# Designs tried in a protein design run: designed miniproteins, single chains. Part 33

Each design is a single chain, and the fold is of that chain. pLDDT is the mean over its residues in the fold that is shown.

## One batch from the design tools (miniprotein)

Design m1124
Fold by ESMFold2-Fast:
Structure m1124 (fold): chain A 100 residues (1-100)
Amino acid sequence: MKIVYFADAADEEAIRLAEEEAEKLRAEGKEAEVRRVEGDAALEGRRFAAERAAAGEEPILTVAPIPGSGASTSFLATPEAEFREEDGFVVTDDISSPWL
């Protein structure tokens, strides 16, 4: 399953951490990419996951930092999954939390 990291384009630290984690995963033979977004990375990650699920595209895992907590949130996008925007539920599905 592909992993997509979302980070606020204005947050250099978040971008750096996302790139480091993506490079580690790619070195392990996993598919990972980083997307720079304007504003709330967690909200944009949720939106992207929901759009991919609605489009019936291949499952992906989106990961974004939780501001001020040093933690991350993850969303699994799959055509069969019910996706709720409510509270950023973490769905790892046997994928390690690549961001804290």
Scores: mean pLDDT 63

Design m1125
Fold by ESMFold2-Fast:
Structure m1125 (fold): chain A 109 residues (1-109)
Amino acid sequence: MDKAAQQIQQQLSDVINSILDAAVIEEEKGNKKKAQQLMLLAQFVSSEGRRIVELFKKDPEKAAEAVDILAESIKTKVNDIVDDPKLRNQLNQQVDNVKNSIKKIVKDY
């Protein structure tokens, strides 16, 4: 497997894990519907992330554009689902960090 593609996959996995951790926090608070929405969001990111990794192997610039679209989609859903400002800000920062890391991988490729 291409090392750059593996790094992108790892960055996307880090976002998925952060969303799943947020789902656990919401479930522990008794917010079962929000936890379920975050789990569905994690599944969506996993599916789109696989497509982005495959796109990167063919067209790195288009993969970077797809990451921007995915990041904004995730942030929109997080802001809609998560009422806790601290948790919402932590998730948004993690999404921005992963987006910037992937863009750097594409630039350095």
Scores: mean pLDDT 88

Design m1126
Fold by ESMFold2-Fast:
Structure m1126 (fold): chain A 86 residues (1-86)
Amino acid sequence: MPPVDAAAVEERLKAIRETIEEIEKRVKEGDTSVEVATRLTGAMMSIIAVKEEARQVADEAERARLLAEADELYERAKKIEEELEK
């Protein structure tokens, strides 16, 4: 496989973070719609995909950092999911 570019993984994580922040804002404003739930599921799937790409980053320090960012975003997504289940 071609080497995975850490910068490309970071850009994807940035896009996912922006999506999670938008979802958090909508849920805080009382939006518990199917659209919000669908976007959250999509974001969680994207995090899983990006985490697999991050594992292929050659630099150990960059790989660890990117995996930690992905894990942070996934935990944020899980908290939103818990709020939507109430």
Scores: mean pLDDT 83

Design m1127
Fold by ESMFold2-Fast:
Structure m1127 (fold): chain A 93 residues (1-93)
Amino acid sequence: MKNEEVAIKDAKLSLKSAREIVETAEEEIKKASKQERILLLVAVDIEIMSLRYLKDELSKFESEEVKKLIKELEEAIKELEEVRKKIEEAVEK
């Protein structure tokens, strides 16, 4: 119970952070210098790795709340991968 609650809480916090990155991505890319866009790529890669780690941790539990969170994490990872592609295109001239 306690380990599952901690994993759920961590996943919800990371989902909120990931969604904020996705929501602000287009404006931040437009305002960013070439160097800042490279840093945004690094930040997005770290976020994707973090969400994948949390998904693997949650996969040990079988509750309906965990199943819902895993689906939300998978969708957030997909959205972050699309953001990553947009940043890569913006870094190239």
Scores: mean pLDDT 82

Design m1128
Fold by ESMFold2-Fast:
Structure m1128 (fold): chain A 88 residues (1-88)
Amino acid sequence: SHMEELEKELKQKLKDAYRELGRLIGKGASDDEIIEKILELEKELGLEIPELSKEELREDVEELREVLETGSEKTEPVQLMREGKEEA
């Protein structure tokens, strides 16, 4: 099935993207570098990007760093990012 193949491919790309984002955070990347990586991954995955300002994206990155440090969120994306951070 074309839909099943597309879903499997997108799921794998999303998992790889979350791990890569986690590695970048684990290496001590700046907020600007993380924002650039998020925008690159969203474009590559064909995701609809909210028209957020760079300031709003910086706030989102700060929240993401806090979630990864506190372990307050246990969703699959956060878990994959934590695994990437630990690999860095």
Scores: mean pLDDT 72

Design m1129
Fold by ESMFold2-Fast:
Structure m1129 (fold): chain A 61 residues (1-61)
Amino acid sequence: SSKEARELGRRGFELAVEMLRAGASDEEIIAALKELGFTEVQARVIVAEAKRALEEEKAAA
């Protein structure tokens, strides 16, 4: 369902942010997101969005 897809997307984004904060590589995050059921293309987009969110947080601080 669209609700389940939205929740999965939110969890994927949160995982990517947490893994980036922990110093994980892009490839490690992509692999983890693929285990959650994302495609490689979707995983790369999530990683890019997570990086942007962290950069915006740094710029605001």
Scores: mean pLDDT 83

Design m1130
Fold by ESMFold2-Fast:
Structure m1130 (fold): chain A 74 residues (1-74)
Amino acid sequence: EEKVVTFKDPDGKEAVVKVDLSMTVGDAAWLASLFSGVPAGIVIYNGKELDLSKTLKEAAPDIKDGDVLETLGA
């Protein structure tokens, strides 16, 4: 299952990427960093830090198209 999401860093840099929910959080953040330079160290969704080793479906089961994931550090 694919979702279009935005990764946003604290400086306001954004990466809009299409991710598969079977991808790990870390792999999705890495993919975003390839297209915009957004750091992949820490990922936050709805104020919760996501486990980079878990799939997006496991870490953020309520994720939907147009959602914003915040990134901190790399």
Scores: mean pLDDT 76

Design m1131
Fold by ESMFold2-Fast:
Structure m1131 (fold): chain A 62 residues (1-62)
Amino acid sequence: DARERAEQARENALALARALRLSPAQADVLVGEVGRFYEKLGLGDEAPEVEAELRAELDRIV
């Protein structure tokens, strides 16, 4: 399921950020990569919202 794969990528990104000390620039790259993955899976219309939510979550932990 494309949505399950997208959600797993998002969760993996959060797990990596929690495990690593990321700079704001590194967090921005990670958010962009997750957004592109949503686009590749045909969920590009959701990418801006996902990127905004993920950016907010990463700002809390990096």
Scores: mean pLDDT 80

Design m1132
Fold by ESMFold2-Fast:
Structure m1132 (fold): chain A 94 residues (1-94)
Amino acid sequence: MIMDEATAGVSEIGASTNVEAGYKAAEKIESEEMREEALKGIEYNQKFRKELGAQVRQAGADVAKTAAEELGDTPETRRLAAARHGELVRELLA
């Protein structure tokens, strides 16, 4: 679930921290029915984010591969691929 690899050297952890807090809150619910609903909601959201993250990573890999094949594996090519990956991330998350 890497959201923005176009920003070289930055990694976002917020999503996993929020999910863990949600699971801990759900465990404190006394009603079994409400606890099960909360857990299902968290699981559904996590699966959705995982699938979206996979699409984002695949788009980045495809762009990097194409750029390397066309221009060669240089720092300049990697920067161009990162910029294009950022555009695709913006499109997929919009």
Scores: mean pLDDT 63

Design m1133
Fold by ESMFold2-Fast:
Structure m1133 (fold): chain A 96 residues (1-96)
Amino acid sequence: LEREANRAAAEAVALLDKFAYKANKIPELKEAAKVAKEARDALMAGFGEVDRARELTERLEKLRKEADKIDKEAGKIAEEAVRATREAVRLMEEVL
């Protein structure tokens, strides 16, 4: 389970970085990019920041809906990042 949690977190981090890179090029999505970076940092910090990662994931889901309206490609990347981050948080909570 811990190995699965670590793999899920690594995948989520990669997708959050991909979204942040795309979103930073779109002025209207700079806040979403910042939230994605904060979520990435929380996952990288590990099990002690799981609650923060969960909160940031919920905020990113709200911003994902706005991203989809602005740029469909950014919205799709955000959707993948949110799904991966939710799975990582779920597995990390199961380890705790």
Scores: mean pLDDT 81

Design m1134
Fold by ESMFold2-Fast:
Structure m1134 (fold): chain A 80 residues (1-80)
Amino acid sequence: SKEEVLKKLKEKLEELKKITDPEEAYEIVLESLKLALESGYLDVTKVIGLILRAIGLYLDGEFTPEKAIEIIEEIIKELE
């Protein structure tokens, strides 16, 4: 259900708040984006855009736990 997807994403958000390693944050964000994409409750184009943003930031060495939190908060907001 949409409620269960929201619950799982909020759990991922709480995990992100406890980590300081950008690589670990990147892995959690990709798992969260995959969950959002596979859920079917979100605009696929929007989720793909967020995936590309996360990958781009990571490859450029600009990915941070703070940016990871912002991406997951965007997904949660779109689902609410």
Scores: mean pLDDT 84

Design m1135
Fold by ESMFold2-Fast:
Order: structure tokens, then C-alpha cells, then sequence
Structure m1135 (fold): chain A 67 residues (1-67)
């Protein structure tokens, strides 16, 4: 299932990435974000990976499970 993290509109990408890491840290203290682009990144939580889609204007981070 897709997860959406809601932040204030105008949240910088770096803060959105930190919010995604904090979300992953709920399950795995070693959760990390890699492949950081302008509006995309990858979150690794244990053996699971999520594609992050960041919308800074809307203040949303969408986590989509990767195969």
C-alpha cells in the first residue's frame, strides 16, 4: 500500500527526506534514503525499498513500495 506523509506546503526537499527517514525508523533504526534527486529518492527499511515522490509545493511525500 502507498503511504503519504503530509508536511506544510513549501517544505524543502531535505526536510521531506528527513520525514521519510523518521517514518522508516519506526520499523528499522537503520532506515536510510539514497538516490536523492530534485523530487525523488529511495527509502530502504530493512529488506524493503520505497520510491519517494516529493511535492514541495503541496508538502507531500509519497512512499510507493518497490519490487
Amino acid sequence: PTVVIRLPPGTPVGEAVLAAVRYGARSDPGAEVTDIGETTATLTVGDRRYRLEIDPEAGTVTLTPMP
Scores: mean pLDDT 81

Design m1136
Fold by ESMFold2-Fast:
Structure m1136 (fold): chain A 97 residues (1-97)
Amino acid sequence: MPPPAARIEVTVKLKEGSDPEKAATAAAQWVSDALAEMGARARLRVEIEGNTVTITADVFDPVDPEELAKRVEEAVRKALQDAGIEIESVSAKATPA
């Protein structure tokens, strides 16, 4: 496959007593959907460590990193609210690859 054009890293910190697997599933799905709506093909990886969920997306189509970070952060926040999951913080960072 071609090298990625950008990388997005989304870090979700959950409150104690939250289900990190449920949060990871919801967040990963919404990241995937947000990237698809932008016309961007991506490969996702999800890592859970304690109450922290990290989603890494390698994006293969050229996109604006600032727009990606903002849109992905908003999508993840909304997904977690819809799932009834309490979060401490959500941050998204996009870097050129």
Scores: mean pLDDT 77

Design m1137
Fold by ESMFold2-Fast:
Structure m1137 (fold): chain A 89 residues (1-89)
Amino acid sequence: MLKVATVIAEVTKDGLTSKEIEERIIKNNPKIKFASVGAVGKNAAAVLKKGDIVYITIVTDESTTEKEIKEAVEKAGLKVLKISPLHEL
């Protein structure tokens, strides 16, 4: 069974794209099966700046905790502001 969560996070450094953040999140925890990152007012190829807000949809396996999601996102160069409760798909 898969679970889904939405994360709101702040970019902590300049130079990352949404695609690079997606790849880093997945690499940081193999329980994460999918990550989609959107930045308000920017396309997927836009270079993000410190302070930019991103909205992330994460799909994980059933054993993944909110703490593991937070750690994977923060290791990708973000500050987690909010995580929605994990929902079964």
Scores: mean pLDDT 81

Design m1138
Fold by ESMFold2-Fast:
Structure m1138 (fold): chain A 80 residues (1-80)
Amino acid sequence: SPLEEAKKEIEEIKKKIKKIYPNLSELDKESLESAIEQLDEMLKEIEELVKNGDYEKAKELIEELKKKIRELEKYLKHLE
């Protein structure tokens, strides 16, 4: 499902962050931690929408989540 795909993408991002983490500035660490918290909060909101049968709203929020994931991946490439 799109939600399970998004969860997997977030876990892969978390793995990438862990790999580069020792070489990051404190500011970059804080920024990435904040970004991950936002993604996790969005996932919880999507799961609640699905539980309540609000599938159309869930699909819209999944699209926004995927956009945020792409932005974070671009940010991570600049930290290489």
Scores: mean pLDDT 85

Design m1139
Fold by ESMFold2-Fast:
Structure m1139 (fold): chain A 100 residues (1-100)
Amino acid sequence: HMTPLERARRILDAVGRQLEAHLSPELAEEVRKILDEIRRQLEAGDAEGVKKNVDRLIELLKEHGVPDDLLESVLQGLITAAREAGLDEVAEYLRKKLEE
C-alpha cells in the first residue's frame, strides 16, 4: 500500500529511467537533478516551482532533439505525478502544454 506522494515519487523515477535510456550521460545527470527538484517541490506543494522546473526540463529535452513522442510520454507522467501530489493546478498547466 502506497501513499499519494510515494506514488508520485515512483512515477518520477519511472520518467527518469525512461529518459536515461535515450540520453547521453551528461544530459541524463542534468535531467536527474531537475526531476529531483520537481520531487521536492511536489512534496512541498510548490506549484509555481514545479511549473518552472517542468518548463526547464521540456526546453532542455527539446534543445537536445528528444522525439515528440517521448516528450509527450514525459509530460503524461508528470501530469499523473502532479495529480497524485494533489496539485491539480499543475496537472492542468501541463495538460495544456501536452496539447501544444
Scores: mean pLDDT 85

Design m1140
Fold by ESMFold2-Fast:
Parts: sequence; C-alpha cells; structure tokens
Structure m1140 (fold): chain A 110 residues (1-110)
Amino acid sequence: SKIKEWVSIVSRFISSLDPETQERVRELEQEYGRLLREVREKYPEKQELVDEIHELSLEIMAILAEKGDAEKLIEFLELAVRLLQELLEGKTTAEEVKEELKKVLEELKK
C-alpha cells in the first residue's frame, strides 16, 4: 500500500530529527489527527473526500521527508492544521481544501 509506504517514510524521517524539532512535528501531527477526527465526525457524508485529503497530506509529507526538509514539513503541517480548522469553522469546503493540497503537491513534483 502506498499509504503504508508514505507513513513509514514520514515516521523514519521524524525519528532522525533533533529532539526539539521532533517534539514540534509530533505536536503538529497530534493536532492534525485531532482535527481530522473532528472533521470526520462533522461531515460523515464527506468521508471519501476527507480520505482523499488525508492521502494528499501523507504524500506531501512523504515527499518533504524524502527531501530532508524539516522546516517545510513543519510549514506544511501548520497549513494542514489551519485548513482543517477553517473547514470545521465553515470558512472553507472539503472540496476547496482538496484543491489547495493538490496545488501544494503539484509544486513539490516540479
């Protein structure tokens, strides 16, 4: 599974970071996971789209981890947390969040 591969890449990279950076990334991962659960609970009819958002996020994180770019990984996690928070607040849609993440992924693949 590509998802299992991406999770493995990200986990290995985080484990290789200095303790302070590792703690910051783990805090952001916990916040992201909490918000993702709240989004799933609020939008049960959008589960497939939320799964696509999560898969895009994992691919982006894996690419940044393979590049060894801890600062951009943190910036991306902060963006992902913000987008999920805005989705919960009704300030954006799941479709708009997916399109924003697709743009991030397209820029990283250049």
Scores: mean pLDDT 90

Design m1141
Fold by ESMFold2-Fast:
Structure m1141 (fold): chain A 92 residues (1-92)
Amino acid sequence: GLKEQVLELLEEAIELLLEIAKARPDKLLYYIGQILRFIGLQFELELGADPREIAERAIEILEELLEDESLPEELKEKLRELIEELRELLEK
């Protein structure tokens, strides 16, 4: 169902953020903060939050992350792909 698909994409976001944190040790605390935001979304979803609202909030966070011009292009591409997957779920 939608909840399970959103949970999987939130897990992918956390994995990607860990990869970004390793690539950007100068911004480590910032990216740890973003990981904690996604962990919070996972808990809210498990506690019965609307999966659509959680997906929309996840997209907002991922779009904020794309504002970091210092990120490697490969990681920016992965962020854009994850945003697209979340948006596709919202159209169903």
Scores: mean pLDDT 86

Design m1142
Fold by ESMFold2-Fast:
Structure m1142 (fold): chain A 100 residues (1-100)
Amino acid sequence: SSKLEELRRIRRETRERIREILREHNASPAQARHTLLLVELLLEEIIEGVREKLPLEEIKKTADRGIAVFRERTTLDEATLAEVLAVVEEAVKRMLEVAE
C-alpha cells in the first residue's frame, strides 16, 4: 500500500529527527533509547490502525492516547521534551492526513 509506505517513511524520518534532538541536548543513552522506544510504539500503533483498515476516528483516538502516554512516561527535561513533542505532534498530524 502506498499509504503504508508513506507512513513508514514519516516514522523513519521522525525517529531520525528525534535522535538528532536528543544528541543536541546531550540526552543519556538510556534516555535516548527510552524516548525512541516510546515514539516508535506510538507511531507504529497508527500504522497498524491503517494496515487493519480501522475507521479514521478510531485511529485519531489511538493517536491522542499515545501522545498523552508519551507525555506521562517521558523522562526528558522541559526544553528537550518541548522540541521532541513538537516533532511527534507534527508527525502524528502528517500520518493522520495520509490515513484519510
Scores: mean pLDDT 88

Design m1143
Fold by ESMFold2-Fast:
Structure m1143 (fold): chain A 100 residues (1-100)
Amino acid sequence: KPLNLEELSKLSRAEHALEFARLLIEVSGRSGTFTLEQIKEVLRRMGVPEESVDKQARILLGTMDKDKSGVITVDELEAYLRRLGVSDEEIEEIRALMEA
């Protein structure tokens, strides 16, 4: 089935969000909370230029941190992934990485 440009863009965003989530769990040491510094480290590993890392990390934190705690919880990360079209099965895989 040929995908249109919008569908391809959504799939690309979901794939990047999954990579972000997997790296964030690894960098956090499976703590269940994710700090601004851990988000910045993940963005560096994903190839974001250093001059953009702080700005992008703060945008992501502001998008996910609905309770304004200054950290992202697993629940907030999962809600973000669901908004980007990540499947429940892929979210379960991300949760399993937290327990490993």
Scores: mean pLDDT 74

Design m1144
Fold by ESMFold2-Fast:
Structure m1144 (fold): chain A 88 residues (1-88)
Amino acid sequence: PTYELAKLGLASPDAAGMFLEGMGRYYERRGDYLSAARYYERSGELFLESGDTQSAAQSYRNAGRAYERAGDTERAAELFARADELAA
């Protein structure tokens, strides 16, 4: 939650984005792909807020792959398209 990011001193969107990407990787390693996808997607949003479109695109690709593994192929396609638009 945003409250926990503030408590950890993650004042910048970039630092918060990196933290949430780490949480995405944590849940992905545990096989909780839906939680992983949500953290990666939120990480991408925070990287966009910081102007880091490259990191945002990568986080959205990670979210897309996690949604596919969770069985949400429609949401996965949406995140892949968003990542491709940011990388173009």
Scores: mean pLDDT 81

Design m1145
Fold by ESMFold2-Fast:
Structure m1145 (fold): chain A 94 residues (1-94)
Amino acid sequence: SMEEVKKLMREIIARASEMAVRVDRGELSDAELRAEVEEILKLLEELIKKTTDPEMKERLQLGVENIRRARTPEEMVTVLIATAAELQEILKEL
């Protein structure tokens, strides 16, 4: 449902934001960061499964691909912040 899609988007945004705060505070090891990235990727894959809008699905798939291409913790944080910002814009359009 659209309510489930919005709820999942909000959860992804919240987790990405919390991760960014913890990184800024020096509270995450590389291993903890990678584990949180994998959990966010699982949520994004679930969001893709629940998404019926082809344009939104394509945008989400690109986000997942960009995160998977990230090689360093710094790149992972940058891509996740960008993905969360895009999800916030999508939420405004819904």
Scores: mean pLDDT 85

Design m1146
Fold by ESMFold2-Fast:
Structure m1146 (fold): chain A 87 residues (1-87)
Amino acid sequence: DKERLKEKEERKKKLLFDRDIDKGVVALQKAVTDNPDEIKLIEDYEKQMTKIYDKMINTDDPDEIKKLKEELQKLKEQFLKQMKELS
């Protein structure tokens, strides 16, 4: 089905775009800090975030995508809290 393939393609394209934006934000955060503990936290966050995005990109299961989005949100909240505690 051409329509279903197009919808999947657009969804994957948006996830790739969102991943690239988030990676850009992380790269900027890393560029503005000289604190080794913050750098390590940023690098660990980037690796975990990338793995979650890769899982979302490689699945067509809407329930799995929902779970992965919740995992990504929790990861972002934990990262922001840890960064704030180091400041």
Scores: mean pLDDT 83

Design m1147
Fold by ESMFold2-Fast:
Structure m1147 (fold): chain A 78 residues (1-78)
Amino acid sequence: PLVRLLELALPHIKDPALRKEVEEAIALAKSGKLSFSEEVKLLTDLVDKMLKDPEVRAYIESNPEARANAFLFADVPL
């Protein structure tokens, strides 16, 4: 679910450094090299960074799939 959230939000990230960090995290998660706890921590930390951007936050809140995925893991309703 978190990988899907990051993929949905990726085109809306305007900060090149954050976008690169998210792209690398998606690739790393899909590679199977991360443990479950490492993957959850990495992806959750990135979701928190993305939610600080009001445009990314607005996109996530307006997209039912993105909102559901963010809510499930952030333990905070959007």
Scores: mean pLDDT 73

Design m1148
Fold by ESMFold2-Fast:
Structure m1148 (fold): chain A 102 residues (1-102)
Amino acid sequence: EKATILAIIDELEALPDGHLVAEPFDPELYSPVSFEEEWYSLSTIREMVESGEITTLDELLEKLEAMLAMVERLLPADHPAVRAVRALYEEARARIEAARNA
């Protein structure tokens, strides 16, 4: 399933607001927000798939949920980045469900 998981990540990165989470948060844009060790971007999640730390669709979904939870904790609910990550998570969940049932 590694190829399927990587294809989903590629699709998420291609979304209009995917660039907001494709790389770690831009400190110039999100200062004074600080991130802890558990912060994930799409590139970090991709590295985890390539290293074998994420091997299933369920593990991918868990990391994406952790990314959403981190953004929601650190930023106001009406912040554009929170809306973008939430929309990305909903798209990811739908794609993961489709891949699981294919």
Scores: mean pLDDT 68

Design m1149
Fold by ESMFold2-Fast:
Structure m1149 (fold): chain A 85 residues (1-85)
Amino acid sequence: MAKELLEKALELVDSPELRKTIQEAIEKMDENPEEAIRLLELAIGVLEVQRAVYRQLKTPEDQAKAERLDEAIRYLRKAIEVLKE
C-alpha cells in the first residue's frame, strides 16, 4: 500500500521541503499517480545527494543519518513501484 510506505518515509525525513514534497505526493496519488511519481522521484534525487554527503563524512552520527536516508529512499522507491502497478 503506497500511502503506508510514504508515511513511513515521512518518519525518516527531517527536511521540511522534502516532507512537503512527499505529503503532496500522498495527496495526489489517487487522482494523479503520474504526478505523485514525479514528486517522489524528485525527493529521491535530493535524498540520494544528502546520503552521499553523509557517507563521505564517515563519523558515526553521519553514518546513522546516511542509513536513515537510505531507508527513506527504499520506502519511496517501493511506493513508486506500487503506484506503477
Scores: mean pLDDT 85

Design m1150
Fold by ESMFold2-Fast:
Structure m1150 (fold): chain A 91 residues (1-91)
Amino acid sequence: SRLYNLLLQAKELINKGLAPKSVAKILEEMARTLNEEGAPKELIEKVKELARKAREAKSKEELEEILRETVELLLKYGYISEEEAKEILEE
C-alpha cells in the first residue's frame, strides 16, 4: 500500500541518519494520502501533528519515537496490517 511504502521510506531515512525535514515531508504526504482515502479528521490531524514534531526533532531517537507513534495510529485505524507494523518497527 502507499501508506506502508511511505512508512518504509521514513524508516530508511531515519536509519541513514538525522533527517527531520525529510521525515516530516513523508508524514505530510501520508496525511494527504489519508485525506484522499477519506480517513477520519482526527487521524489526519494527529499525523499532521507528528509531522510538525518530526520537523523539530533533534535526535534519531525522537524520529524513531515519532515513526512508532505513526505506525501505532495507522494500525489502530486499520490502514496497515499487524505484519506491516511489525516489519517497520523491527530494527
Scores: mean pLDDT 86

Design m1151
Fold by ESMFold2-Fast:
Structure m1151 (fold): chain A 63 residues (1-63)
Amino acid sequence: VSKKEIIEALKKVEGVDEKTAEAIAEEFIKNNYSVLAGAEKAKELGLSEETVAKVAETLKKLL
């Protein structure tokens, strides 16, 4: 899965803009495709609990 595909999948989540998707994708890839690392980054960026859960689900589907 390419970084661009991860970003595009994350952008489909309501409340996730391109810059946010990029930051989450980078953290996900950097931590060897860790869904937990991606979700924690979303939390750090101030996303709601519901949006963080959707981010985690999206990342899981990419694996």
Scores: mean pLDDT 84

Design m1152
Fold by ESMFold2-Fast:
Structure m1152 (fold): chain A 56 residues (1-56)
Amino acid sequence: MEEIKKEGEKAYRDLVELQRARRASKEKFMELEIKRLKDLGKPDEVIEKNKKAYKE
């Protein structure tokens, strides 16, 4: 029973780690997009709106 519990906990941790990795990648993509918008000279209002929408 103990070994079965540990296997279930490991599967759950692996899922959580995958979700964390996905969120980290999403945030990196957002940072690149914000930098691109700044480089294009977009106004601060547009940049802030994108940040808010991305964070939901």
Scores: mean pLDDT 70

Design m1153
Fold by ESMFold2-Fast:
Structure m1153 (fold): chain A 84 residues (1-84)
Amino acid sequence: SARDFVEAARLVMKYERGEDVTLEDLEKLIGEEIAKLAMKAVEKGPEHALKVAGLFSRGAQMLVDGKPEEEVKKELKKELEELV
């Protein structure tokens, strides 16, 4: 859901700050494949963390605008792969 993507963006920023955020926390919100790519990208540093959080915020907006969740996830996966 859009709320899950907003929460995922928040968790990404918490992880970047050194807070204890697990892969499983993200998987529950956005699914396993996207969670794995996001964690790999965020590990590369603050610039990548901001880009990942921005992608999740955009995903939330796409869902609000009526785009199917599977299409949103496919687009986000493609863009996350470019960040790892």
Scores: mean pLDDT 84

Design m1154
Fold by ESMFold2-Fast:
Structure m1154 (fold): chain A 119 residues (1-119)
Amino acid sequence: SPIFPTPHTFDEEAFAKANALYDALAPVAAAAVERLRPHLSPEALAAFERGLNEMITTAVAAFLRSKGDAAAVGAALDEARAATLAALRPLLSPEQLALVERELDRIVEEGRARARELA
């Protein structure tokens, strides 16, 4: 046959999977913000939202850079979680810190699970 199908490039497939990772994490982050809204000051809540957005961006970037390595995404999320928590710690009471840690753990767990499914 003189017609050969143009194969999908690895970059196109990687971008589709990266978008799927973002689409999975964005609602989890939005729900976390709404759960913590009555518990955090406006300043702490804004910092928490920025931290979650940075974690998601870091996870997506790690997925693209590593060519879909779920272990690399997990490591990047662990590092981003630690950085987010360090930035938030001075703004939070011990009780608020425990609530924030729980929500950050949910993002890490969801990101790891979804990256593994997409790998």
Scores: mean pLDDT 86

Design m1155
Fold by ESMFold2-Fast:
Order: C-alpha cells, then sequence, then structure tokens
Structure m1155 (fold): chain A 64 residues (1-64)
C-alpha cells in the first residue's frame, strides 16, 4: 500500500510533464506491472482510462 502510493507518485512526476494530473494509461500500467503491483489493482487502474487514453493520478491513488 505505502510502496504502491510512492510508485504512483514517482510515475506522475516522470510522465505528467504538463501538470494536468493525468498520465498515459499504458505507461502507468506498464510501470505498475514492472514494479510488482497486483493484477487486481492494474485492472482497476485500466478502468479509470478516459477517452484520451489517460488516467487521473488522484483516482489511481484512491485505489491503493
Amino acid sequence: MEEERRIVEEIAQEFDTDGDGKVDAEKMIKALRERGVSIETILKVNRLKGADGKVDVEKVLELL
């Protein structure tokens, strides 16, 4: 839980260069998978994907 939150914050710092609080869903999922986040959490994150292909970082943090 605590480590997963830190991972999401780190991903946001690297990929949310526009400061809009969103990250490409595919990049988020890949980074979470590579860092050992559970498949159940990854599936929930994928469901947050908008029409633009991005996920809201704050919504992802609510899943952890």
Scores: mean pLDDT 75

Design m1156
Fold by ESMFold2-Fast:
Structure m1156 (fold): chain A 80 residues (1-80)
Amino acid sequence: MSELRRRARESIERASPLQLAGMLLPLITKHNDTALVTLLTEALLSISQDEAVRLYWEVQDLLEEGQIEAARRLLESYLR
């Protein structure tokens, strides 16, 4: 678990915004929210790679805690 998480972090830091969107897909599909998938992809593609990495961590934490509405609000804030 710890080793997998460390390797995931290294991959995330090197990932493009599109790759970051793909890495969050399993967490989003667990909640059957297809609109959230579209919103995530558009938000990540609209910002710089450094901001995309930061947004990835914040969204991942919210989704793992089951705070789907908070994750959605955060993503919407990047598109405004």
Scores: mean pLDDT 71

